# Designs tried in a protein design run: designed miniproteins, single chains, continued (5). Part 63

Each design is a single chain, and the fold is of that chain. pLDDT is the mean over its residues in the fold that is shown.

## One batch from the design tools (miniprotein)

Design m18159
Fold by ESMFold2-Fast:
Structure m18159 (fold): chain A 78 residues (1-78)
Amino acid sequence: GEATAREILELIKEGRYEEALELLKRAGLSDKDARGALNGAVTLLKQGKEEEALEVLLLYLEGRFDEAQRLGVRALTE
């Protein structure tokens, strides 16, 4: 849900990557998908794209992996 995505985003902003990854996995993501979500959000946040980072996390948590990957690529190329 949105509350979980916002909590994960805040952990990433604080550099608490291991805790963010564990929360993603507790939310039902596989290790591969959780790492994908974390890496996408970290990359977008480093570019100042906080809203896109949140949306990528939301899409991953909803199981919408193809949409999350497309948004991440688009946000990094625009």
Scores: mean pLDDT 84

Design m18160
Fold by ESMFold2-Fast:
Structure m18160 (fold): chain A 99 residues (1-99)
Amino acid sequence: MSAKEAVQRLVTLTTAYSILVIAALQDPSLSEEEKEKLKELNKEIRELADKAIAALEAGDREAAKEYLLEMAEKLEEASELIPELKKFAEEVRELAEQV
């Protein structure tokens, strides 16, 4: 996979991810503590995505792979609150193997 294709795929995934997070934060079935945890995880996931994009654009495949794997772990943790994010974690791990 080219760096440009990897960045495009990651941007597509993070866009869909953001919609799910916004919906979850509006969900009255989530407690205030769960929403606070989700906000912290969202900040970490977003920072890791930004770092992965920067590494991909710089041609640093090793750093990009590390940030993508860390992002996948945080997405899997967030999947305890938003079950649909488990598939996103799997797709980010697959992306890490292709860069």
Scores: mean pLDDT 88

Design m18161
Fold by ESMFold2-Fast:
Structure m18161 (fold): chain A 64 residues (1-64)
Amino acid sequence: SIEDIKQGLLSLGVPEKDVQELIDALRARDLERVVKISSEIFSKLSDEQQIQFSGLLEQLVGLL
């Protein structure tokens, strides 16, 4: 579910505001904003967390 993915993102240390902005951008089909927010999140994560984030983002895109 979207809530499970949101909890997964929060568990990676992604701020709640950034998670919400990412979901809002995906719902709006604003691909430029999605890329910008995702890149900013990705750059702050470790290599292991980046792999986990990519999987969660793929799941989120499939639900929205």
Scores: mean pLDDT 84

Design m18162
Fold by ESMFold2-Fast:
Structure m18162 (fold): chain A 71 residues (1-71)
Amino acid sequence: SLEEQLQAAEAQLAAAQDRLRATMAAIRQTIATNNPSKEEIMEMTKQLMRLMADVAGLQVEIRSLRRQIAE
């Protein structure tokens, strides 16, 4: 059902947000304890952007599902 799809998408969003939070904390620690190269900073930025895109995609899916349920 749409309600089951919404529940699954909300669970996926919560997991993705937790992963993003953990990744941001790990990047912050790496920057604080290491002197990362430009290449390392660019790679960390790419990883963060990919995770942010995943979260944004799930938010769009959830909005679409809620709209379909509410009409």
Scores: mean pLDDT 83

Design m18163
Fold by ESMFold2-Fast:
Structure m18163 (fold): chain A 90 residues (1-90)
Amino acid sequence: EEEEFRREVLDIFEKALEEILENTPDGKLQEVVRLHLEYTRLIKEGKLTPETRIALRQKLVELGEDAVKAVHEKLGEMTRKELRDLWERR
């Protein structure tokens, strides 16, 4: 039942990224959030190609490591409980 679990994980990330986007001012952090949201949606839709993955990664590198880390830390904090609860009820 791996595919259903994976879909639920992606739904949790998409919701968290949408919330972060609404509360993030314009700038590099907002762009990092937008790229992660695009990546998550492409995976959910089965549209992620190697070429798209490389392109998104290049954009993230250009935006800088500090901005990417800040978004990853916030995403991890927001999703930790939901992901744990999902894994435990599996």
Scores: mean pLDDT 80

Design m18164
Fold by ESMFold2-Fast:
Structure m18164 (fold): chain A 85 residues (1-85)
Amino acid sequence: SPLDVTLGVLSTLVQLAIEEMLLEPDEEKGFEEGKRIVEQMRELALSNPDIPEEILELIDKALEAKTRDEMLEILVELQQLLLKE
């Protein structure tokens, strides 16, 4: 279904964001790279009217994170939620 495709892409993007933030030796640069990917995830999620509200809430919470480590904690939670779909 279109929702299954969207959730699969979101799962891939959340993994990419986590990996890019962890592999970047500059913590601030890693945080900025992570934010870029999460912003792309938000745009994708909003394009699908059937997206679960909890997924959008976690994406928005991740974008409100003040540090790389705060964003990572939220993205790990989002990743676990996406793996249940």
Scores: mean pLDDT 87

Design m18165
Fold by ESMFold2-Fast:
Structure m18165 (fold): chain A 100 residues (1-100)
Amino acid sequence: SLKERIEEVVERFLAKHPDLSPELKELIREYAKRFAEEASKATSLDELNRIFDEIKKEVDEKTKDFSPEEQKIARDFLELLRLVAARYINNPKAPLPKVL
């Protein structure tokens, strides 16, 4: 399922960024779950992109007081979620991106 794919994305992403603050790690997990729930209902890339844009605005707001490095990592994470979900909508058997 898309939820299982996103959960794998979260664990692989966090494994590559062990030094992230606990606050950012929890935010990543929370927004990944929310994105998975909302994106699972999307039937088009346009719907997916609308969901993505709303989540990105909220994450940007919540990470305003984080370091510039962690803000970039949060944005990179969201772009990976968008890529994975877009690939899943087009082909549920698609492998996870190598960049993870």
Scores: mean pLDDT 83

Design m18166
Fold by ESMFold2-Fast:
Structure m18166 (fold): chain A 62 residues (1-62)
Amino acid sequence: MDEVVATLAEQLREVVRTFGPDALAEMLRELGVPDAAEVARRIAQGDEETLRFAAERIAQHE
């Protein structure tokens, strides 16, 4: 994972830790990540592959 994707992944972990998966799901929807609710749920369960997928999608979109 490159530095930008790693930084985004850390931010997504902090969002789910602080505000929970529902807050992360809303943020991912606004950022155009597909299946935001399922992605947020998997990240909350510690799915590192899904976390990387979301971070990569955000990095490419922005």
Scores: mean pLDDT 79

Design m18167
Fold by ESMFold2-Fast:
Structure m18167 (fold): chain A 62 residues (1-62)
Amino acid sequence: FDKIKEELEKKGYKVEYIPFKDLKPGMVDVLYVDNFHGGDLNRGSRIEKDWGIPVVYFDYDP
C-alpha cells in the first residue's frame, strides 16, 4: 500500500487510509481495495454501485 500511496501523492492526489466502518458517501473520489480480502471486495463492489464512485482493486505484492 505505501508504494501506491507515494505514487498517488507524487501525482498530486490526497491519499487517506479509512476503515470501511468509518467510510461515508462523499469522503473520497476513488476507492482502492486490496484484492486479498474477500469481504472488502464485496463491500467495494457495493460502494461502487450504490455511491457511483470508481473502485480500483489491487493485488498487494510487497
Scores: mean pLDDT 66

Design m18168
Fold by ESMFold2-Fast:
Structure m18168 (fold): chain A 104 residues (1-104)
Amino acid sequence: MEAVVVSIEAPSLEAAEAAADAIVEEVKKVVKIEEARLAAGPAPGQYLLLIVTPSLEDAQKAAQVVAAIRERIAREYGVTVTGIFFIDIELFLREHTVLRRRRF
């Protein structure tokens, strides 16, 4: 499984949620989503949308969809999409497993 993280700056949680819902709906038209979550980011007005997909190819397609709709979402919802990032969940889990084994 791979994840796409979309960094969003929004004037309110309501605006961030509306933008996130719109992004998830557009991504669902192209790829299967295993999970989607919205979380508060490290600074006020910053939010992170996590989209989990079954494969790297699906994660790449999801990121391309988000990039294509970025300006439209910003205009319609009054938000800024500040970044789109990839996370390899399987690589992350393997690293955590190695750290656990070294600490036993």
Scores: mean pLDDT 76

Design m18169
Fold by ESMFold2-Fast:
Structure m18169 (fold): chain A 86 residues (1-86)
Amino acid sequence: LSPEIQQDIDDAMTRIAISVVNLTDKPDASYVRLAGLLLRNGASREDIEEVLSKAEPELREKALEALKIPDREEAAEKLLEIAEEA
């Protein structure tokens, strides 16, 4: 839940946005990867939903389904798998 995590997400999204315009063939996959890494590191599911709101709709729907997994580590691993496959 997040007094600090919201700021951390905003900062991370700024950095990833710069990365995707310069280095990523598919920017939306980078948002899903970022979501998985943030979730593994303790971000709330609500905060991850905000990150995923910037992804392409099809990837976002897949990622939101993975986010329903109750176990945090399993959900994070699934998000990273979706990003790799994208």
Scores: mean pLDDT 70

Design m18170
Fold by ESMFold2-Fast:
Structure m18170 (fold): chain A 76 residues (1-76)
Amino acid sequence: AAAVAEAAAAMNEATRLFLEGGERLGPVRVEVPEQSPARQLALALRQVGERAAKEDEELGRRLFEAAERAERAAAA
């Protein structure tokens, strides 16, 4: 189904951006409460995005967009 493919693509992009963010920002402390893996990834991306926005506005924007997509995929 198209919805499943869309959710999978969003999660793959979110994971890729999270790894890329970690590589660029170095060690970042992320507080992620116990929730579903997709929700945890979305929260982690938002926290990394907040730090990234101070150093690289473009990376921060992409991380926030990835977090939104991951959050929507988790809700679908």
Scores: mean pLDDT 66

Design m18171
Fold by ESMFold2-Fast:
Structure m18171 (fold): chain A 64 residues (1-64)
Amino acid sequence: SLDEIFEKNRESYIKAAEDLYKKMVEAKKKGLKSQANSYATAAILFYSMAGELEKAKEALKKVE
């Protein structure tokens, strides 16, 4: 059903956002600001697509 497809896509978006957030954290630790901002922006997008607005806002705070 469409609801099952939507929920599966949502879970996929959350996983993608979490992986991108972790990559952002590691890039920040290495002083790679441009790369970290790119990962943060991508994480914001995927969290937003998943409806995870509080996590998207947290990722937005990490953009410099």
Scores: mean pLDDT 85

Design m18172
Fold by ESMFold2-Fast:
Structure m18172 (fold): chain A 87 residues (1-87)
Amino acid sequence: SHEELAQFLRNARAELERLRAAGDDAAAVTLMRILAKELLESPDPRARALGEELLALVERYEAGEISAAELTDRALALLDEQIAALE
């Protein structure tokens, strides 16, 4: 349901923000990879679309195009946008 997806994203955002505040870049990147994979496996097409966008950011990080901090900041922005769209 939209509410279940919204709650999942709120929980993911809170965890990512906590890791960002702690300066744990390695854990934040790992969380982003897990989140992208889980979203892509979702039966919800909105979750899959978000997963594709998040995976593209992870791939840019792995290619050396963006830093871990930039990946985290952009991922937080995508999560905020999607949460707002579901509310």
Scores: mean pLDDT 85

Design m18173
Fold by ESMFold2-Fast:
Structure m18173 (fold): chain A 92 residues (1-92)
Amino acid sequence: SMEEKREKAIRELIEAMRRAAELLEKAGDVVGSRAMRTLAQMAELDPSIAPGVARAGAKLAEEAAERYPELRDEFLELAERMRKIAKELEEL
């Protein structure tokens, strides 16, 4: 159903954001990690803003890819996932 697809997409978004926060912690980026965890909590508490939260998270992951070249590919993959989820949620 459309409801099940929405719930799954939001769960996948939260997982992607938590993974990005873990990578930021490994890079020593406490501020970035906290920002990403806050976005994940916002999507969990208010699913209606999840598309906007996903786009914000994607932007932070893209910026992190530039700051941490050794983790670039991982951050870009997470950013792409967040952007795809944002689009899916807007179409549901």
Scores: mean pLDDT 90

Design m18174
Fold by ESMFold2-Fast:
Structure m18174 (fold): chain A 83 residues (1-83)
Amino acid sequence: MTLERELTRENLADILVEAVKLAEEHDEVTIVLRSPSRELVERAAQQLKDLAESLGYEAEVRLEGGDGYIKIVKKEKLEKEAE
């Protein structure tokens, strides 16, 4: 499942809530954050990663140009393949 959103300082909280909800419903979710502010994207991507990890998920962040890609995966799925 892929969620693409234009990121602002005002909608970050809504994006975080939506991302968590999707991560609970799907084994793998990719969040794509787009903003003219690279600093805002980097900060939001880090906050999403930290939040996902605190909830027991694994998160990978990739920055391409000005866009942030955050892949959230259930740890159980990764353990089934890796262990």
Scores: mean pLDDT 76

Design m18175
Fold by ESMFold2-Fast:
Structure m18175 (fold): chain A 96 residues (1-96)
Amino acid sequence: MKKVLIDGTSAELEGKLDEAIKRAKELQEQGHEVIAVSANEDVVKKFEEAGIKAKRVTSLEELIELAKQADLVITFNKKLAELIKERTGVPVEVLE
């Protein structure tokens, strides 16, 4: 079992929110603990409606603190992926 954090904000910006939700469901079916985060309430609600735990996160520092608690971070933003790796040492997957 892994704790996986999904960056819903970058998924929405890249037009891949449905793909991110599908990936989150697949990870939960495999027995992983998944949490999605976004600054956008509507994105948070879409993850919650899909049965995925989601949290509104509006600051980079709050995102970094949650990432430290995860075994894996999934994002669609390369710059954010580099920052998370440097600040936390947590593995990051970039989906495009």
Scores: mean pLDDT 85

Design m18176
Fold by ESMFold2-Fast:
Parts: sequence; structure tokens; C-alpha cells
Structure m18176 (fold): chain A 84 residues (1-84)
Amino acid sequence: MEAEEKVAERAKKASSDPENVKEMKKWYVEETARLALRLLREGRLDADAVLAALDRWLAIAEEEGDEEVKAIVEAARAEVEALR
């Protein structure tokens, strides 16, 4: 419980280092996408809701110019579409 909060706090502290922030963002997006895909396979999430969330993340990544995060989100989106 507190461990997850400590990871978030560490990410905020790393905000003074752009490279660390970028790596933490990539890790967060990858892990959250994996969790969403697992919950979708278990029938715990709606595919349309997951796609909507990924579309919002894609828009944010495009606004930030983060091509690596964009690629991760697009890959996850394709996997969700395949599970429909």
C-alpha cells in the first residue's frame, strides 16, 4: 500500500531529472497497460472503456511529443482491439 505511494513520491522527486521522469513515465504506462489487458481478459474491464483511456493517453503523449510513450500506448491499443 504505502509502497505504491512511495513509488509516486519518488517519481515526483525525480521530476528534477528529465531522464528519470521519462523512464518512470514509460514504466508506469507499460505496467498500467499490462494490468488493463489482464483485467480485460478476466472480464473485469470493458474494452471500450480501456480504449477510451488509451486514446486519452495517446493524445497526452502527442501533446508532450513523447514518441516512445505514444508507441507503447498504440501497441496496447492494438492488443485491446484484438481481444474484442
Scores: mean pLDDT 71

Design m18177
Fold by ESMFold2-Fast:
Structure m18177 (fold): chain A 81 residues (1-81)
Amino acid sequence: KEAIKKLEEKYEELKKKGSEEGKKELLEEIKKKAPKLSSLEYQLLRLAEILEVPVEVLRRAQTDPELAAELEERAREWLAK
């Protein structure tokens, strides 16, 4: 339902099975949707551009539920493309 939540759920699900595997798969999906990324910094910049938000907002969304909810709309639009 919620795009960012869906990605987090998948990451947590795989995290319990292999820790790094969940994190790796999440990064692979990000790279697949936005190729040309070579580092987390670049991935964050690209995601911020695609989600149309500043990088710092994307980072804080991990701890701010209100920001996460707002970014859900952006992520949902981006994933629908």
Scores: mean pLDDT 55

Design m18178
Fold by ESMFold2-Fast:
Structure m18178 (fold): chain A 106 residues (1-106)
Amino acid sequence: ADEAVRAAALEAARTLEEAAEEAERGERDPATREATSLAAAARALGALRRLIRLARAAGPRYAPIAEAAEEAAGRIKRALAAGDAAALAEELRRGAEVLREAAAAL
């Protein structure tokens, strides 16, 4: 269980870092930037949702990882709603760091 949850958390962290790079690459055109930010956020939220499901299914011991992922998802959704690609990228990178730290604690 520890290895599976750790691997999932590290994979989610990697997905969030890649999503942050995509958000930062947001094109000069506002419509293209919005589409890129939405796509990046959707990919990151999908990875977090999978991690939350796995951690909750694995048992109460992994609740801190599920909670960290839920908090990261909340911050990403708020940054996306604000329409700030830079803030979105920062919250994606912050989420990745938190998930790596949580994985290391297992």
Scores: mean pLDDT 85

Design m18179
Fold by ESMFold2-Fast:
Structure m18179 (fold): chain A 59 residues (1-59)
Amino acid sequence: MEIAREIAEEALKYMKEKNLPESSLEAVIEGLARQRISDEEEREEAAKKAIEIVKEKLE
């Protein structure tokens, strides 16, 4: 899932640059997915995978 990884990396970078709390992570990922993916099913799947990737990297 190339796009999910890109969203995850962009979200982590954005959160770090803006000093956002971890509680903002899901909202940031969903926002990025909406900007990059027009298909609702693909967007939901990519956002879910991106959240999973970020949580694995933080833990």
Scores: mean pLDDT 77

Design m18180
Fold by ESMFold2-Fast:
Structure m18180 (fold): chain A 100 residues (1-100)
Amino acid sequence: SELEEAKEKGYKEFKEALEELKNNPSLFDLASTENEGSKLLANLMKAAVNGDKKAYYEYWEKIEKIVKEKLKNADKETQEKIEAYLEGAKEAGEEWLKKQ
């Protein structure tokens, strides 16, 4: 299933990104300077590696709102694939929260 593949891709990529950022915390500072979306993503990842559940879910709500707004005119298949990718990424971050 293309949706299952998108979810697995999101999980894998986000897990790898969190592992990289945990090993090099200075990458959080660099990522947060590029734009508002990059700042939200950097803060989300930082919340996950620090075990900050409240901040993690607050940043996810902001990201999901931005993504939904940007995809409002996209075809349904594209929306579903990106939503599946984000679901996988969110699951990877939640596993990091549980380990803290």
Scores: mean pLDDT 80

Design m18181
Fold by ESMFold2-Fast:
Structure m18181 (fold): chain A 80 residues (1-80)
Amino acid sequence: SSLEEAIKLYEEAIKALEEGNAEEALRLFKQGLSLSPTLSEEQKQVLAELAERLVRDGKLEELRRLIEDQKSGLEKALKE
């Protein structure tokens, strides 16, 4: 499902951050956002732009928390 694919992409994005690859993490996060069925297109754009800014500003711990929060939201949707 798109939801399960989005969770996997968020997990891969977190791993990319742990490996020091912020640009790959951003790419994977944007792919996960595109597949997230709980988000409007406007919300996806706002979150993508926020993630781009966090990478630009070197706020990688904040980016990690953002990705983890999006993943957690989808995991809760899977359990309900």
Scores: mean pLDDT 87

Design m18182
Fold by ESMFold2-Fast:
Structure m18182 (fold): chain A 77 residues (1-77)
Amino acid sequence: SSSLQQGQQSLQDTQSFLDQASLIDPQGGQQLRDQLLNAYQRLLDSGSSPSQFALGMQQASDTIKQRATMRVNQTLR
C-alpha cells in the first residue's frame, strides 16, 4: 500500500541522509543508522497498521535527522 511505501521511503531517505552525515561524523552516523534500523524492526514486529508504520517511520526519521544535524554541527565547530 501507499502507506507502507511511505514508511520504506522514509527509511531510505534517512539512510541517504546518514550516508552524507557519516562523511563528517562516521561513528555518530553508524550509531544513528543502528537506531534507525532498530526503530524499523520494532515497527514491523509490533503489528502496526500501514498508517501507524508510516507515521512511526516519519517520527523516527525526523528524530534521527535532527540528532545527525546536531552532531555534525558540533563536529564542525
Scores: mean pLDDT 84

Design m18183
Fold by ESMFold2-Fast:
Structure m18183 (fold): chain A 98 residues (1-98)
Amino acid sequence: AAKEALIELIEAQMELERTGDQALVDEMEPWAAKFEAEYGEEANALVEEMKPLAEEMGAMDDEALREFARKEGISDETIESLTKTELLLLVAIKKLRE
């Protein structure tokens, strides 16, 4: 439940990164607030679990991040089409689904 809700929020964040759609921001704000209210402690646990991965990926340069994404099974075409931030979010989603 908390893991699935977090994946949904990350997917919405990826869509926001692609579109810049302010209507999506307005829709996501109550979603994020509700998630924090319902899952606060579980949300913090998931964030802490993902934190080492986020820090590792955040410290990578573009070449290292692309290699990491390839090892995680993301196609070269997808890697080339995404921004660094979108690629990081996609890897996070894949790890959460494991």
Scores: mean pLDDT 72

Design m18184
Fold by ESMFold2-Fast:
Parts: structure tokens; C-alpha cells; sequence
Structure m18184 (fold): chain A 93 residues (1-93)
């Protein structure tokens, strides 16, 4: 279904708000919830890839790279790397 420019803007704003909220509580979440939240983020990026601006994708990439730099859990590292690869694929398209 083709999205309007207003709907695209709303998606970008809501995704950034949701990710800021996620980052604010990330270190306090149990491992299972950290994984679930990152999987949910990946799903949102895949679902809305045609609506997400390059600015939003680059912003998400920067925040995820900061998280990756301090992360030690192999499962979370792999998931962040998978999301970063997805963002790079969308940006190169």
C-alpha cells in the first residue's frame, strides 16, 4: 500500500521516539527483553523500509554503532550487526 508523505513522516517520528525509549531502558532490561526489543526494531525497519528517510536510517545506524561498541553479549552483537547490515542495504538501494 502506497504511503502518503504525512504517513511517512509519522512513521519516522514514531520509530525515533520508540528507539530513544528503548535505549533509555536497554541496560535495565533482562537479556530476553533486550533481544526481543532489537528483533522488534529489525522488523519495524524491514516493514517500513520504503517510508524511512536516509536521515532516520543514518541516525539509527549511529545509535546502534554506539551500542555495539559497548556490548559484550554475542547474541546481541550478532543481532545489532544484522540490523546495521539491513540499514546499509536500504541506504545503498
Amino acid sequence: MKLSEEEKQEINDKLKEAFDGFLSVFDSLPLEEQIAALQHLKGLIEKYKDALSDETLKWLKSRLEELLARETNPEIIKLIQDILSLIDEILSS
Scores: mean pLDDT 83

Design m18185
Fold by ESMFold2-Fast:
Structure m18185 (fold): chain A 88 residues (1-88)
Amino acid sequence: KLEELLELFEKELKKNPDMSFEEQVEVIVRLSEERGLDGALFGRLLVRLARERNLPQSLIDRWERLVEELERNGERLSPREALERLRR
């Protein structure tokens, strides 16, 4: 399920290869909300895409920990709410 979503999102992102990562994140949040994804699953998608873009490991580690906290606490966030928490 996660891999299928990654393939779909990567396909959409390849339509505009000049997008910054921040612009790619906005595309991903919109697609995730359209599909009714849980915020933790959205966060997992962002972490995978950040790894594929070779973003700083410190950022990836911080985001992974926040996603694990969301999963552990059973918080039901929208993708937008999860993104706001990841940015803080």
Scores: mean pLDDT 78

Design m18186
Fold by ESMFold2-Fast:
Structure m18186 (fold): chain A 60 residues (1-60)
Amino acid sequence: SFEDAVAQARLALRRNPNMSDEEIETLVGILSQAANLSESQKEELLKVARDERARLRAAQ
């Protein structure tokens, strides 16, 4: 599900808050394919992942 993909992306970023933009795009691509997400859901997941990275880096 989209919610499971979001949870997995957040867990991956908590394990590695230093993920590059390319690494985030690769992760989102894998999760989107596995969850059979639409293009709009993939774009939302990418935004969620980037926002989570920014939040984790700012909170440190």
Scores: mean pLDDT 84

Design m18187
Fold by ESMFold2-Fast:
Structure m18187 (fold): chain A 59 residues (1-59)
Amino acid sequence: SDERREALRRAIEVLRHVLETGEPRSVQLGDFYVSASPEDREHIELQLEHLERRLEELE
């Protein structure tokens, strides 16, 4: 579904932004809730890998 693909891409952008800038973010994206803090770098990296993998499976 296009909406889910767009939500996944946006979630990935948010997580990448937190890793790059060190600024925490929380965003509601449809049925997705993304909350990320730079203190949880390892967790964010694992989530990012998982979301990127899910996006590839939809393409």
Scores: mean pLDDT 76

Design m18188
Fold by ESMFold2-Fast:
Structure m18188 (fold): chain A 90 residues (1-90)
Amino acid sequence: DEEKRREELKRLLEAAEKVNIIRGFVLSIINKEDTSELEKELQTKLKFTKEQIENIKKNLEEVKKLLLEFVRQPPSVENIEKLIEKIKKI
């Protein structure tokens, strides 16, 4: 139980880093900053395609809505994975 809890916490922290990349990318778009480094992280760390990244830029309000709905849920790896999957399907 304790080792399983530690593994779940580690997975949660790793998943939280992925959400932080998405949040950073969204904020950089809003602030009209260079997104090149965050686009590379989305491709390498989260396995986003170039088309999926362009879809975030085109559907920014929907992505913001998904992020707001995510913050209202308990932090879990499943909820983070569902968020990333929903954003990829935009």
Scores: mean pLDDT 82

Design m18189
Fold by ESMFold2-Fast:
Structure m18189 (fold): chain A 66 residues (1-66)
Amino acid sequence: MEEAYKKLEEAFKDLPPEVREAALNLFRNKTIEEGEKIKKAVDESPVSPQAREAINRALEIKKEAE
């Protein structure tokens, strides 16, 4: 778990702080079910492709780490 979090933090270091924090918050503070709901909301929202990719990547790594 800690190693996966560090990999995500490094992968997102160049993203806007708000996007980075949202992705890291999904990984550390949300369940997989909550993360999938967040992904659906982001996919249906007019957010940047980078923000959508970051949320999807955080959820994918979270699922693989558990």
Scores: mean pLDDT 73

Design m18190
Fold by ESMFold2-Fast:
Structure m18190 (fold): chain A 62 residues (1-62)
Amino acid sequence: SELLEKAARAGVALLSLSHEVSFEDALAGLKGAMEVGTTAEEMIKQGQALLEDMGQKPVAEV
């Protein structure tokens, strides 16, 4: 669905920033999870939690 795609894209971007993982690697991992039936709710929940944490903290410890 369009909502699921947008949530996945946002989650991948947040994961890339949070863990210093390349965007393409994070996207490939998330795509695999989606193919095994990861729910939209679970993906949105993880993305929102990361967004809230990152909104208050820098990506690096600098």
Scores: mean pLDDT 58

Design m18191
Fold by ESMFold2-Fast:
Structure m18191 (fold): chain A 81 residues (1-81)
Amino acid sequence: SALEEVEKEAERRLEELREEMERILNDPSLTPQQKIELIDKLALRLILETAARAEEAGLDSDEVVARVARRAKEIIDELLA
């Protein structure tokens, strides 16, 4: 179904998000403040793109967006622990 396809795409993108965030955290040229700002921007971008993708597919985006936002926060919290 379209919902299952959007869900699988979001899961794949969350894994890519973790890898991008780890690269940012390991960049010695960035200050801690710059790292947090870039991580927040990446998470927000994924949330907005997920919402747009769900809406384009004719789906209610609320549940998918809420889940992606929660999982992005969990990834951030784990990496910053």
Scores: mean pLDDT 83

Design m18192
Fold by ESMFold2-Fast:
Structure m18192 (fold): chain A 100 residues (1-100)
Amino acid sequence: SLLDSLEALVAWLEGNPSVPESYVEGARRALEQARTFSEEEQALLLAIAAQELTDFILNNPNATAAEIAGAVALLEAIRAVAPPRYQAVIDALIARLRAA
């Protein structure tokens, strides 16, 4: 589900020691709010969160190949549950991570 994908994204952020605690706290708050959202609002939030995660990794000069590979795998899982209108956005994010 979209919520399961958001939970997986938050869990990935929590498991990555290079992610600032303030960013993780923001992601947890977004996940809590997402539980009250419509499926369309959850899909939009997931697409926004995927973009922010991608930008975080690409702007981190200490990002490891393993962190990039883990993010790609997460985005591929998100793509599988995303509505078609957001799949193209997620595909572009995966391409950016693979080019890094």
Scores: mean pLDDT 80

Design m18193
Fold by ESMFold2-Fast:
Structure m18193 (fold): chain A 76 residues (1-76)
Amino acid sequence: VIKLSEKEKKVLEAMKEIAEETGIGRASVAEIAEKTGLSKSTVSKTLKELEKKGLVERLKNGKYAVTALGAEALAA
């Protein structure tokens, strides 16, 4: 079981909501910051922690996608 911090949970929830609203399974730091109300700096740091845990992946265009493991961690 992967434990999520409050910030990690908010970022993953925002990415899921963006994917549901847009049909696009990837989000930028700016999009996540707008959705969560967190600063871009906080979102960037949180995404790096999530990437280290394997819960998100950084794409070639600088956007992030939730991994299968990240989706499972959020649903737990």
Scores: mean pLDDT 79

